# Designs tried in a protein design run: designed miniproteins, single chains, continued (4). Part 39

Each design is a single chain, and the fold is of that chain. pLDDT is the mean over its residues in the fold that is shown.

## One batch from the design tools (miniprotein)

Design m13426
Fold by ESMFold2-Fast:
Structure m13426 (fold): chain A 60 residues (1-60)
Amino acid sequence: MEERLKELAERAEKEKEQEKLLEIADEYAELLREEARKNTPEEKKAELEKKIEEGEKAMK
């Protein structure tokens, strides 16, 4: 996970194309969501999933 985040950060630093930066940002956000799920206690996973779903709907 951390290694992939660093790779995405390096790609973002070198990339000047706005459209490609948005693609990298989406991929980065997905990795952050996966990491959050992995680090979230079982009792709070339902709340985390709800927050992620609400966030995705808000960005439509």
Scores: mean pLDDT 71

Design m13427
Fold by ESMFold2-Fast:
Structure m13427 (fold): chain A 63 residues (1-63)
Amino acid sequence: SLEDEIRLALASILDGLARVLEKQGKFKEASELYEEAARLTEGVDPDFSAELRKKAEELRKKA
């Protein structure tokens, strides 16, 4: 659906931004964006959502 396409597109943008922040050592900010991306994808792509949540948890421990 269009809603699912929009959710995936937004999650992709947030994932990209989070990776940039992670490379800059901004682990707390990156973690928050990964969590938001995971929320957007939980009903659309559960596997991707789980990967994003795991990434957020790992970065939260480094913050």
Scores: mean pLDDT 86

Design m13428
Fold by ESMFold2-Fast:
Structure m13428 (fold): chain A 69 residues (1-69)
Amino acid sequence: SEAERRARAERMKERGLASGASEEVAESGARAYLTGEPNEGSPHAELLREIAEELRKIGDEFQAELDAG
């Protein structure tokens, strides 16, 4: 399971970078997933929410740029 988490964290980092997330954000997200945040409301869900929100902002901004241009 630990190996699976590490693999997923690495994939998340690569996906984030490919999706346009900054290196710092992608790395911090992967590390948070690996280190295991305190058991307060499932850190996995919180991390996913944060990533989803950031991706949404990026996508929304690109869409706005395309629509405006």
Scores: mean pLDDT 64

Design m13429
Fold by ESMFold2-Fast:
Structure m13429 (fold): chain A 73 residues (1-73)
Amino acid sequence: NKKKAEAYINAAEFNIEEAERHLESDPEMARRYLELAREAVREAEKLGADPEKVKELRERIRELEERLRRIEE
């Protein structure tokens, strides 16, 4: 269902943006948002979301996970 895939893409984007906002001020909350973003991307992929968009979102999540890991060192 393309409409459902789109909803999960939007959810992933929202959770990525919230993770970015909380990255330095609340690392635990940022981690939770990244978990939600990863689940949303996975569900979007299963529903046939655009592979280019899925790749873009996964890269953004990975970059934020790396930044979070460095903050928590």
Scores: mean pLDDT 86

Design m13430
Fold by ESMFold2-Fast:
Structure m13430 (fold): chain A 68 residues (1-68)
Amino acid sequence: KAEEYVDKAIEALHAGRYDEAIENAQKALEIDPENEVARYVLESAQAAKRGDFDKAEEYTRKAREARA
């Protein structure tokens, strides 16, 4: 189920485990390509991995808004 991978991706992102966050977000998008939360978590983790923490924070905010 896509929601399980979204939850794992969010947990990994909060833990700073960016590779795990990317993997789980990609798995969620394979199941549900329209999942906005998974898309924003993926973008946030990728931004954090390249040191772009301003963009990572922006996408983390968008993920929270999409979940609400």
Scores: mean pLDDT 84

Design m13431
Fold by ESMFold2-Fast:
Structure m13431 (fold): chain A 87 residues (1-87)
Amino acid sequence: ELKEEAKRLLEEAKRKAEEGDVEEALRLLSEAAELLEKTGTEEAFEAVVTISLGIMSAAVYLRQGDREGAAKALVKAAEKALEILEE
């Protein structure tokens, strides 16, 4: 349940980031990470780390005024997290 909900949030985050909606993508990635933290599995932990690194990367781009770079970082994070959870 939590894993499937997190996967839906990651898919939506990827779409929002692809659309350039960086703020919504960040919100959805944060929600996905919160759900995954509740599962306590190794795969979920790896996905949470991946999401966190993507959020930090996007924050650096946003500080530089690079919204396109931020969006690409979030797309990459969402894709990698989804791959980790696919098993």
Scores: mean pLDDT 86

Design m13432
Fold by ESMFold2-Fast:
Structure m13432 (fold): chain A 57 residues (1-57)
Amino acid sequence: AAQARELVRQAVELLKQGKVEQAIRLAVQAGRLASLEPPEVMEQVAREGEAALQKAA
């Protein structure tokens, strides 16, 4: 669902602001929602998170 992807987007924004703890909380929540979705949604969320971390590095 769109909610898991939205939480990943918010977590990335918090990471860019240096709010690592809040970003981790949102990422955990997104992971929980993704675990209730088809595998394709989990893969998409993982790719979005990985791409954002690589760009932030």
Scores: mean pLDDT 69

Design m13433
Fold by ESMFold2-Fast:
Structure m13433 (fold): chain A 69 residues (1-69)
Amino acid sequence: AEEYYKKGLEAYKAGKLEEAKEYFEKALEIDPNFVKALGNLAEVYREMGKTKEAVEYLQKAAEVQEKLR
């Protein structure tokens, strides 16, 4: 999961939002509780103008973080 997460961050920094989204989604396929990937996927959706999806992923990240605590 961490390798796809790092690739997602690199794509995001390069402004490649669709590629960043795909990499973060792959990280979550391996580890659905990967809070950092959920949070960064929310940021990618926000940058793409998909506010509803951004909020949904932020809520998922918060819920996962609470349950793992």
Scores: mean pLDDT 79

Design m13434
Fold by ESMFold2-Fast:
Structure m13434 (fold): chain A 82 residues (1-82)
Amino acid sequence: MIEVTLILKKDGTVEVTIKEGDKVITKTIKTGEELKEFLKKHLGIDPKGNSIIEVINDLIKKADSYKIEVVGDDVVITLTFK
């Protein structure tokens, strides 16, 4: 089971954390292309979309479960993959 946490910030950047067992990787990303490349490299998936929001929407559709929370000015999206 892999957990992906996406923190969509007010400035339009996203902080991505991928957790698989004891392995945790985090990166702040500014474009949809960078987000797609990061997910392909570390998660082995190829989400569709051209913007950060479009890529996140496609990820939600591909996830086994998801949770969306508003924390202050940020939107926190937690996705799980089996």
Scores: mean pLDDT 85

Design m13435
Fold by ESMFold2-Fast:
Structure m13435 (fold): chain A 71 residues (1-71)
Amino acid sequence: MKKEEMREEIEKARKKVEEYKPEISEEAYERAMELLEEAERAAEEGDISKAAALATAALLVVVGDIVDKEL
């Protein structure tokens, strides 16, 4: 259950990153995708805390890029 839930959260995060791709820099998109790939690896290894942190970091990269453009 917990591992499956984490995989679903990673998929939701990936869809969110793809949704915002036109609004963020290429660098932010690439970094977010790399963090999501690392999150998937952590989830496969059973490190749910690391997977959650990495997926959150990916979303924060997207938010940070948007906020920077608003400043």
Scores: mean pLDDT 79

Design m13436
Fold by ESMFold2-Fast:
Structure m13436 (fold): chain A 55 residues (1-55)
Amino acid sequence: SEELKERAIERAKDLLDEGAPKEAVIAAIEELVKEGVISKEDAEEIIKAVEEYAK
């Protein structure tokens, strides 16, 4: 769902701002896919947003 995707992006940005390494943030997103919380497609969009933010 779009709502979960938006929340995940905001949380990921907060973690990056707190100094979390990008790899750790991406790993956390991959765990959400494994748990069935988000779809693979949503995870790919979230990872792209994380990469854009971390530039």
Scores: mean pLDDT 80

Design m13437
Fold by ESMFold2-Fast:
Structure m13437 (fold): chain A 76 residues (1-76)
Amino acid sequence: MEEEEARLREAARRILQYLAENPGKEYTVDELAEKLGVPKEVAQRAVDMLVEGGAIVKTADGKYRAAPGVEEALRP
């Protein structure tokens, strides 16, 4: 169970970083899973966590992008 939580947080961190590095682009869970090499189910849970925490937003098209201000937190 702890390993699953660590895995989700790792995936969430990488998803958030990837989205913040591509601020003008939106990605589906499938695209994020393939880009980051994580299983779709793990990526879905990580994305749900990030949306719940306000770190990313879901678009009307079922895609995800970094929440306003998060990009600044990840920049130098």
Scores: mean pLDDT 75

Design m13438
Fold by ESMFold2-Fast:
Structure m13438 (fold): chain A 71 residues (1-71)
Amino acid sequence: VTPAESARAIGERAYAAGDYESAAVAFYIAGQQYLEQGDLASAAEAFRRAGEALERLGLHDAAKRMYELAE
C-alpha cells in the first residue's frame, strides 16, 4: 500500500465518522502524494474529496480551491 493510498483510506474513514477536518487534511495529503507519483486521475479525485469535506465544514472558499486543483 502506497502512502497516498493510506492517506486516502484515512480520509474515507474520517469522512464516514463525520470528522470532516481530518478527512479534508488526509485527502489533501493523498492528492499531493498522487501528484508526486504522476497519478493525475487519483490526485484529482483526492482533491475533489477534500473539497467535499471542506464544504461540510462550511469552508466554501477553501473547497473551491480544492476543486480547482482537481482540474
Scores: mean pLDDT 85

Design m13439
Fold by ESMFold2-Fast:
Structure m13439 (fold): chain A 66 residues (1-66)
Amino acid sequence: SPLEELKARVEKAKTLDEQLEAIRETLISLGADPERVRELVEGVKAGDEEAERELARLWRELLERL
């Protein structure tokens, strides 16, 4: 349903902070540096494409070790 797709997109936008917090907690639990992860999350929230790329790289690297 187009209306349900629109609702899902709105929900994703509203939950961005929640999703970034979950990513932060997961990365820290996998051994990432808490200060570095916080810096990257803040950069992503500010629209920094370099921070987004680095956060994605770190996520990929740590998940490959599982």
Scores: mean pLDDT 75

Design m13440
Fold by ESMFold2-Fast:
Structure m13440 (fold): chain A 67 residues (1-67)
Amino acid sequence: MEHHKKGLEAFKAKDYETAIKHYEEAIKEDPEDYRAWYNLAKALEALGEYEKAKEYREKAEEIEEKL
């Protein structure tokens, strides 16, 4: 929860590196948190890392499908 909030705040500030750090911590705590995977993908896309963003988005979609 806390990492999601801090990640979103960093994303709004356009501090995508800090946003990625917080979303990665959220995923480490709960690997089934598909929203953290989606948010991580968006932050990576904002940094121009489109291939990694695609992989993480697909991971989020896979997890969401099981919910």
Scores: mean pLDDT 80

Design m13442
Fold by ESMFold2-Fast:
Structure m13442 (fold): chain A 100 residues (1-100)
Amino acid sequence: SEEVEKAKKEAEQKRADMLAQLNKYAAEVSKLETQAKELRQKGAELEALGPEYRPEADKLYAQAEELEKQAKQVKDQATDYAVNSSGEITKLVEEAEKLE
């Protein structure tokens, strides 16, 4: 039936949209975590030069912590999006199966 085909196509499109959005969140997390790692490495290199560089190293660590906090926020957004989108896809699949 046309209704079954429409419901299946809508579920497939929602899955594709969900995957694309989750990939965008994953890319943003990766970017933030990479930047934080680079700042922590620079901080460690400054600490290795001597205790007089500790205040500058601490500023880089603080910047890294802020980026790590932003990465956690993006991960939380990705989790919420995945839960909500999976629920909608499940309903569409169940409706399509019920029509067969």
Scores: mean pLDDT 88

Design m13443
Fold by ESMFold2-Fast:
Structure m13443 (fold): chain A 98 residues (1-98)
Amino acid sequence: EKELFEVELDGAVVLIAVSTLLVIAKRTGSLSPEEIAGLEKANDLLAEGIRTRDPEKVKEASKLLKELAEKSTDPEVQAFLKRIAEKADEIAKRLEEL
């Protein structure tokens, strides 16, 4: 019970973080159209993976977030994306253990 709740809560926090970055980026023009499209795809994969408890989709989202981080010219965005990708990897590992 507690383990499942904590995984879903961590997943919700990660989704809120990515969704918030997308809203800010679209509003400010701070990210390229390619970066926005990549973030939307990662967000969709995260949401689907958490909803369906599919660790492979969460891992695919983490991979995309890491690729976006490496391409980012903003060091704060790069650090944020790397941190979120690490959290996604932790979520995927916990889903595999359920």
Scores: mean pLDDT 81

Design m13444
Fold by ESMFold2-Fast:
Structure m13444 (fold): chain A 66 residues (1-66)
Amino acid sequence: SAEAELARGKRLLAQGRYEEALAHFQRAIELDPNYAEAWSALAGALQALGRDEEAAEAMARYKELA
């Protein structure tokens, strides 16, 4: 489920495993593109990786859904 993928990603993010967390957040969005929390989590992982432009795009999508 999208919730399970988000939960896995958050666990990996807490471990500093940012690229793996990113993959799970992307999977959550593929399963539910309207899952606002997954877009917020994706933005956080992208920011941690220094991918600030992509993080801003993900945050913009989160704000559209929230």
Scores: mean pLDDT 86

Design m13445
Fold by ESMFold2-Fast:
Structure m13445 (fold): chain A 71 residues (1-71)
Amino acid sequence: DEAEKLVEELRKALAAGDLKTAEELLSKLIELIEKLVKEGDFESAHKAIEMLQQVGVEHPAQFRQVLLKLS
C-alpha cells in the first residue's frame, strides 16, 4: 500500500526533525489522496486521511510546522 509506505516514511522524517523530507512526503500523500478521490476510491482516501491524522497526533509540533509550509 503506497499510502502506508508514505505514512511510515513521514513518521520517521518527523521523528528525526527532517522537515524538508516530511514536507515532500506530506505533499505526495496529499496528491495520492486527491487522486484516490478523483478516481472514486473514497475508502482508500478515507483510510489515508485517518493514518495522516494519527501521524499529526504523534508528532503535533513538527506536523503543524510542515502543514504551515504547504499552505
Scores: mean pLDDT 82

Design m13446
Fold by ESMFold2-Fast:
Structure m13446 (fold): chain A 74 residues (1-74)
Amino acid sequence: SRLEELREEAEKNTGREVVRELMLEAIELALEEGLLSPELAELVRRALEALENKDEAELARVQEEAAPLAEALE
């Protein structure tokens, strides 16, 4: 699958920009394949932006918002 290919590329490449692009592509692909809800995809996108900006407060907020959504997927 394309997600497996992206994971394999990320393991082989330690460049932060390349890893970021692969993660964004994986999020978009997972959303298209119905593996992610739009709400979860938006939270992951916000987390990536917070990590890039070193915004620890936003990262913590995203983690709190994601926890109940992850439980609901059981």
Scores: mean pLDDT 66

Design m13447
Fold by ESMFold2-Fast:
Structure m13447 (fold): chain A 74 residues (1-74)
Amino acid sequence: SMELEELLKEAERLLEELEELVRNGAPRSQIMEKVRELSRVLRELEKAGAPKELIDKLENRAVRLYIEAEERYA
């Protein structure tokens, strides 16, 4: 559906922005804001009927980036 395609595009954009923030050593607050925004979009993707495999792929990428950022702040 059009809604699914738009949400997927948004999730990919947010993941790219999150990767850039982590790579550039952005403040934890900015990284957390991006993680929250991505989480909202992933929930909307699930609600729109996105396949579990797709959601798992996107969520796993987000989790890996979150762990990388958290390790830097420990």
Scores: mean pLDDT 84

Design m13448
Fold by ESMFold2-Fast:
Structure m13448 (fold): chain A 90 residues (1-90)
Amino acid sequence: AEEELKKAIENVKEAIKKLEEGDVASAGLYLGGAADSAKGAYKLTGNENAKKAVEYVDEAGRYLGNGDVKKAIEYAKKALKYLEEALKEV
């Protein structure tokens, strides 16, 4: 649970960095890793903040798929806040 949340946080932070650098391909891979880790945390804990983080990571990925990098960053940052709250509860 804690390991999965920490991995999701790291992947979201790397995704945001890659998006800000214009590396959208690497950002997509990190968002995918974040989604998998956040889903793992939710499955293990039932934590509502982890579930919210999954939803926001998925939205960030959808915006990125549509070429909206600014919205992808916005939603990735929302996901990061929910992951950090979930980590405080574990």
Scores: mean pLDDT 87

Design m13449
Fold by ESMFold2-Fast:
Structure m13449 (fold): chain A 64 residues (1-64)
Amino acid sequence: ADAYTEQGRAAFAAGDYETAIEYYDKALELDPNNKEAAAGRLGALHRLGKAEEAKKYSDWLFEN
């Protein structure tokens, strides 16, 4: 895997899904056939949506 795919994977593991998407997009700009980067990007998008909703709910619960 190229450096961008590895950095995307590291960001994903750290829970930084927005940064992971940026690195995966850079990897795909260099190699549009990079299946690992494409799969990682989709995974990060899925996790980002759920994480943001969970954060809003958690913030509401701690406030009330």
Scores: mean pLDDT 76

Design m13450
Fold by ESMFold2-Fast:
Structure m13450 (fold): chain A 94 residues (1-94)
Amino acid sequence: SRRDELLAIAEEFLERVAEVVEEHRDAPLEEQAAAVRRVHDEIAARHPWVPEAFREFLGMLGAMMLTEAQAGRPLEELVRRARDMLRRYVERLV
């Protein structure tokens, strides 16, 4: 249950990050980074019970997706990579 809840929260996070990165693709980097940070802050605020380490890990995934998207990586590839990293992370926690 808790593992499934964490995975569901992370999936929402990854979907929202991909959405805002695509929406802001032509915006300045500072604006793109701010949009990703707003997604992270919103999810953290809605789920205050989530461990800090997990929230920090989501923030790292969002930063990775933004940086690699700017390097020309397709968002679909980045979401798959983030999902793999997430599943491995959650498996190590439980």
Scores: mean pLDDT 84

Design m13451
Fold by ESMFold2-Fast:
Structure m13451 (fold): chain A 58 residues (1-58)
Amino acid sequence: ADLEEGLRIVEETGKKNVESAKKLNNKKAYDFYKDMYERAVEGARALLEAERSGKPLP
């Protein structure tokens, strides 16, 4: 529940920040938020997968 909620929040707020940076034509902010968003989503998915599989956290 908590991990799924965290992933949802990361996806939602991350996409909003990336779109805001893109709209402002701020390439550095866009690149920064895009990388942060992608890494945060990957991390959250890895944690959720570990929970589902019963594997140790990475």
Scores: mean pLDDT 72

Design m13452
Fold by ESMFold2-Fast:
Structure m13452 (fold): chain A 61 residues (1-61)
Amino acid sequence: SPLLEEARRLVEEIVRLDPSLRPLAEGLLGTIETLVERGDWEGADALLDTLRLLLESLRAE
């Protein structure tokens, strides 16, 4: 799934920038995987946006 591929890439980037966020990022990924398996694409997309916002916050100066 392109959504799951993007979610995994975001988690890897977040953990690379801040390893202390590994449990949070991996937890969000696990929830996204569960939502995709259940066909809840709206819920999965909302959590994907949460990962994007987290990554943007880490990239802020």
Scores: mean pLDDT 86

Design m13453
Fold by ESMFold2-Fast:
Structure m13453 (fold): chain A 113 residues (1-113)
Amino acid sequence: MKEALEGIERIIKLVEEAKKKIEKAKSAKEIIEVVKEMTEEIYEILDEIKEKYGESDPKVKEAADRIRAIVDKAGSKIVDLYDEGKLTKEKAIEELEKLIAELEKIKKELEES
C-alpha cells in the first residue's frame, strides 16, 4: 500500500511539472510534446504499481485503472483542442489542474480503504 501511494504522489508531481513546462512552451506543438511525455511516464508508473501490488490488493488495481482512465481523458481533451486549433497554455493548464484534483481524490480514497 505505502509504495503504491508513493507512486501516485509521483504521478501528481509529474502533472505539476508538466504544468510548469507548459507555462514555458512557445507553441501548441510544444504543449502536446509535454503532455505526451507526461502520459508516457505516468503509464510506466501505473504499470509498475499494477505489477507489484495489483495482484495482492484489488483496491490498488482499481485505483491504477481509474488513474489511467482520467489521464487518458485529460490527454484526449488536450489533443482534441490541438486538432481544433483551440489549444492554449491556459486551457492545457486547466485540464491538468482538473487531473491533479481527481488524482488527489483517488489517493485519499485509497488511503482511507
Scores: mean pLDDT 85

Design m13454
Fold by ESMFold2-Fast:
Structure m13454 (fold): chain A 61 residues (1-61)
Amino acid sequence: LVGKLAQAVEDFTAVEPDQLSLKKGELVEVLEEVDDFWVRVKSLTTGRTGLVPKSLLEVLE
């Protein structure tokens, strides 16, 4: 996943300060796989970084 572009398959609302809210269809770059559940991403729309569930993302390339 690291270095890949991915797309959010549904809306996600951050509940912790280290998490990133995403809207369905938002494009992200995967920066780091933190564990089996969480990945650190950068939003291509806002430039913000944070943790999102790995299951939220569809890898594009």
Scores: mean pLDDT 81

Design m13455
Fold by ESMFold2-Fast:
Structure m13455 (fold): chain A 61 residues (1-61)
Amino acid sequence: MSVEEKAALAREIASEERLEVLREVAERLRRIGDGVDAGLAVERATGDRERGLEIMRRGGS
């Protein structure tokens, strides 16, 4: 495993820890509009967590 791969993995782990908090928020917001799927899709497709969170928070509709 290269140094670059190690750094990338560490960043991914750090992001994953942050995602746990975002997931808890998404779980609560899911009940208002079920926008979690849309938010998660955007987050995964673009890598823009803020954009995904905005969709999750609004619930979509």
Scores: mean pLDDT 54

Design m13456
Fold by ESMFold2-Fast:
Structure m13456 (fold): chain A 50 residues (1-50)
Amino acid sequence: QRLVEAVRLLLETDLPIAEVAFRVGYDSQSNFTRAFREHFGVSPSEFRAR
């Protein structure tokens, strides 16, 4: 569920990746990036780019 909210924030806002991470309840951008990549196969930055 947190990663689904992160997808929404990445697509609908210009928030920095670190801010998205904290808004969806991660304590660090690194932990968020790892979890996101494990779930979606790409980093949050790569996902936002295309």
Scores: mean pLDDT 80

Design m13457
Fold by ESMFold2-Fast:
Structure m13457 (fold): chain A 86 residues (1-86)
Amino acid sequence: LIEEAKKKAKEAKELAKKAIKESVGDGAPLGTAAGILAIGAEFNLELALEYEKKGDKDKAKKFAEEAINDAEAAKEVAKEALERSK
């Protein structure tokens, strides 16, 4: 789960960066929104890693799942930003 969260957060960050750089017009606000969601995914991933180090498996799982959800949301918003920028 944490490894999946790491992968998804990295993918979301890369796609959000692309959306921020390339989105124009009606896509530009969605690019910014994708960036905010990607930051949320990274924050939740850091919390998951911190709780894993503390041995709190329940909280580590909770924050890893939140990171995955935020990352997937960031990826979808980033794709929409790029699509609206065409």
Scores: mean pLDDT 82

Design m13458
Fold by ESMFold2-Fast:
Formats: C-alpha cells, structure tokens, sequence
Structure m13458 (fold): chain A 92 residues (1-92)
C-alpha cells in the first residue's frame, strides 16, 4: 500500500544521509593522514571506495524497482555494506 512505499522512501533517504556521513568522515580522515599512512592502508581505502560505489549502484536499483520485496532486499544489502564501510573507517 501507500504506507509501505512511504516507509521505503524514508529508509532510502536515511541510507543516503548515512552514506553522506561516511563519505564526509572518510574525506576528513584522508586529509588528516600522512601520505605514508594512506599508502600503507591503500587496500583498505580502495575497498572502502568500492563499497561506496556498490552502495550507490544498489540504492539506484532500489529506487527503480516497482517490487517492494525486491526494494527491501536491496536496502538490507546496502545496510550490510554500510556497516562494513564503518568498520573499515575505524581501522584507518
């Protein structure tokens, strides 16, 4: 129903806000780290970037689908990836 669609839209908006906060924290952290530390952690940095690209791609698919069950499944995958991104940020 309409209420279920509104709930999914709200979850997408909350996820987009969380993604923006992760990106903001990542950029601030990279600006503060010496070049040598960035190079030593380059594999983690590349993994973080890869996760954020995948999150954006899945989020766009969630916006395009007319299937509420598919949208919910895509949002659960996004939430899992964002938790992984947060763990990587804590290691930097």
Amino acid sequence: GKEEIEKIIKEIEEIEKEMEEILKKAMELLKKLPKEQILKGIGRVLRLIGILIEVRKILEEAKKTEDLEEAEKLLEEVKRLLEEAKEILEEL
Scores: mean pLDDT 78

Design m13459
Fold by ESMFold2-Fast:
Structure m13459 (fold): chain A 65 residues (1-65)
Amino acid sequence: SKEELAEEIAKITGLSVEEVKEIIDKYKLSEREVELLLDEVRILKARGEKIDREVLERLAAQLKR
């Protein structure tokens, strides 16, 4: 579900679930697009990159191109 995906993104990034949900709603991401967002977050985290709100919002925006 989108809820569970948002919770996992929040856990990995250190952002609140509410902040992640706001970004999902802002860009009107589908469940599949939220799955892709989670995958990208995992890749960046594995590379040692810090994912703040601005980085997450940029990734979400790119998925709606």
Scores: mean pLDDT 86

Design m13460
Fold by ESMFold2-Fast:
Structure m13460 (fold): chain A 103 residues (1-103)
Amino acid sequence: MLPYVEIAPDDSVENVIEKLKELGKRIVELAKQDPEAALEAFHRLVEVLATAARYLTPEQIDKLIELFRKMLEEIEKVFTPEQAEVLRRVGETVLAWLREKAA
């Protein structure tokens, strides 16, 4: 089953971060079993991050950046070199976008 979470406009920052942390854990677990499905789930996570960033302050986005970096580290450990390269490129783009929003 592909992992997903829903972010609502009335979600608290702590609730948003907790949801993203859970989604990240599920993606890491999925990557050990099915790297292709995990890569698809990672793209869904990027969509969730873009949605969440619309409701967060710059300070809260900094917390999201740290969470995202930790998630990338864990997923990269279980991916093939080719998948890890794709993950790094997408991850760098997302991190740059989040940092721009935090400025």
Scores: mean pLDDT 70

Design m13461
Fold by ESMFold2-Fast:
Structure m13461 (fold): chain A 69 residues (1-69)
Amino acid sequence: MTLSKEELELLIEAGVVEIAAAVEIVTGGDREKAEKALELARKAEEIVLSGGDLEEARRLIEEARRLLE
């Protein structure tokens, strides 16, 4: 199984968002926003791993990041 540079970058970005969301949940921050961000990052990973629309995956990651601002 060979990941493209773009696929690998998106998976790394999604993973970073998931870690940030998990930290927010554990530290007692905005749980609803963190849970939504986690859901969006996981959906982006699923899209990348299934060979789906990488632009859609990118948009989901961007939306997740905005929730964690």
Scores: mean pLDDT 82

Design m13462
Fold by ESMFold2-Fast:
Structure m13462 (fold): chain A 66 residues (1-66)
Amino acid sequence: SERERAFEVLRRSLEEAAKEDPEIREEAERYMKEKGLEPYTALVSAVLEIAVDRALKRQEEEKKLK
């Protein structure tokens, strides 16, 4: 089914991201312990938060020198 294949691709992408970026893994573990999230939900949340944080930081750096 399309949904199952999409979830499998997403799962593998998340696992690869966690292997390449220790920050993602660390943040995911924090969500699991602090918020009681399931491993995949924690990984999705960690990846999204880090991506948003980096995007916002780039915008602030463009506006502010400090």
Scores: mean pLDDT 73

Design m13463
Fold by ESMFold2-Fast:
Order: C-alpha cells, then sequence, then structure tokens
Structure m13463 (fold): chain A 55 residues (1-55)
C-alpha cells in the first residue's frame, strides 16, 4: 500500500515534468500494488501532461 502511493507520487512528478509515459508506468505499478486511488491519480497526471503539451 505505501509503495503504491509512492509510485503514484512519482507518476505525478513525472507528469508535471512532461514524461507521460513514466507517469503511466507508475500508475500501472500503483494499481498492481493494490492502490486504486494512486492509480487514478497517476492516470490523471499522465492525461494532464499530454493535454498541456508539457515539454
Amino acid sequence: MERGRAAAEKAVEAGRAGDAEAAQRYGTLSSALGDEEGAKIAAEASREAVERGAP
């Protein structure tokens, strides 16, 4: 559970840095570790990165 949330946090940071692929991978990891909320947050961060066109 803790690892799932840590992965989600990394996903958000990756998304903000413009790495949507890394954000998606961390989201999948969060889900696999049983952190459903973390997976949702990561997916949203990835989607936002793409929408914003982050560098």
Scores: mean pLDDT 74

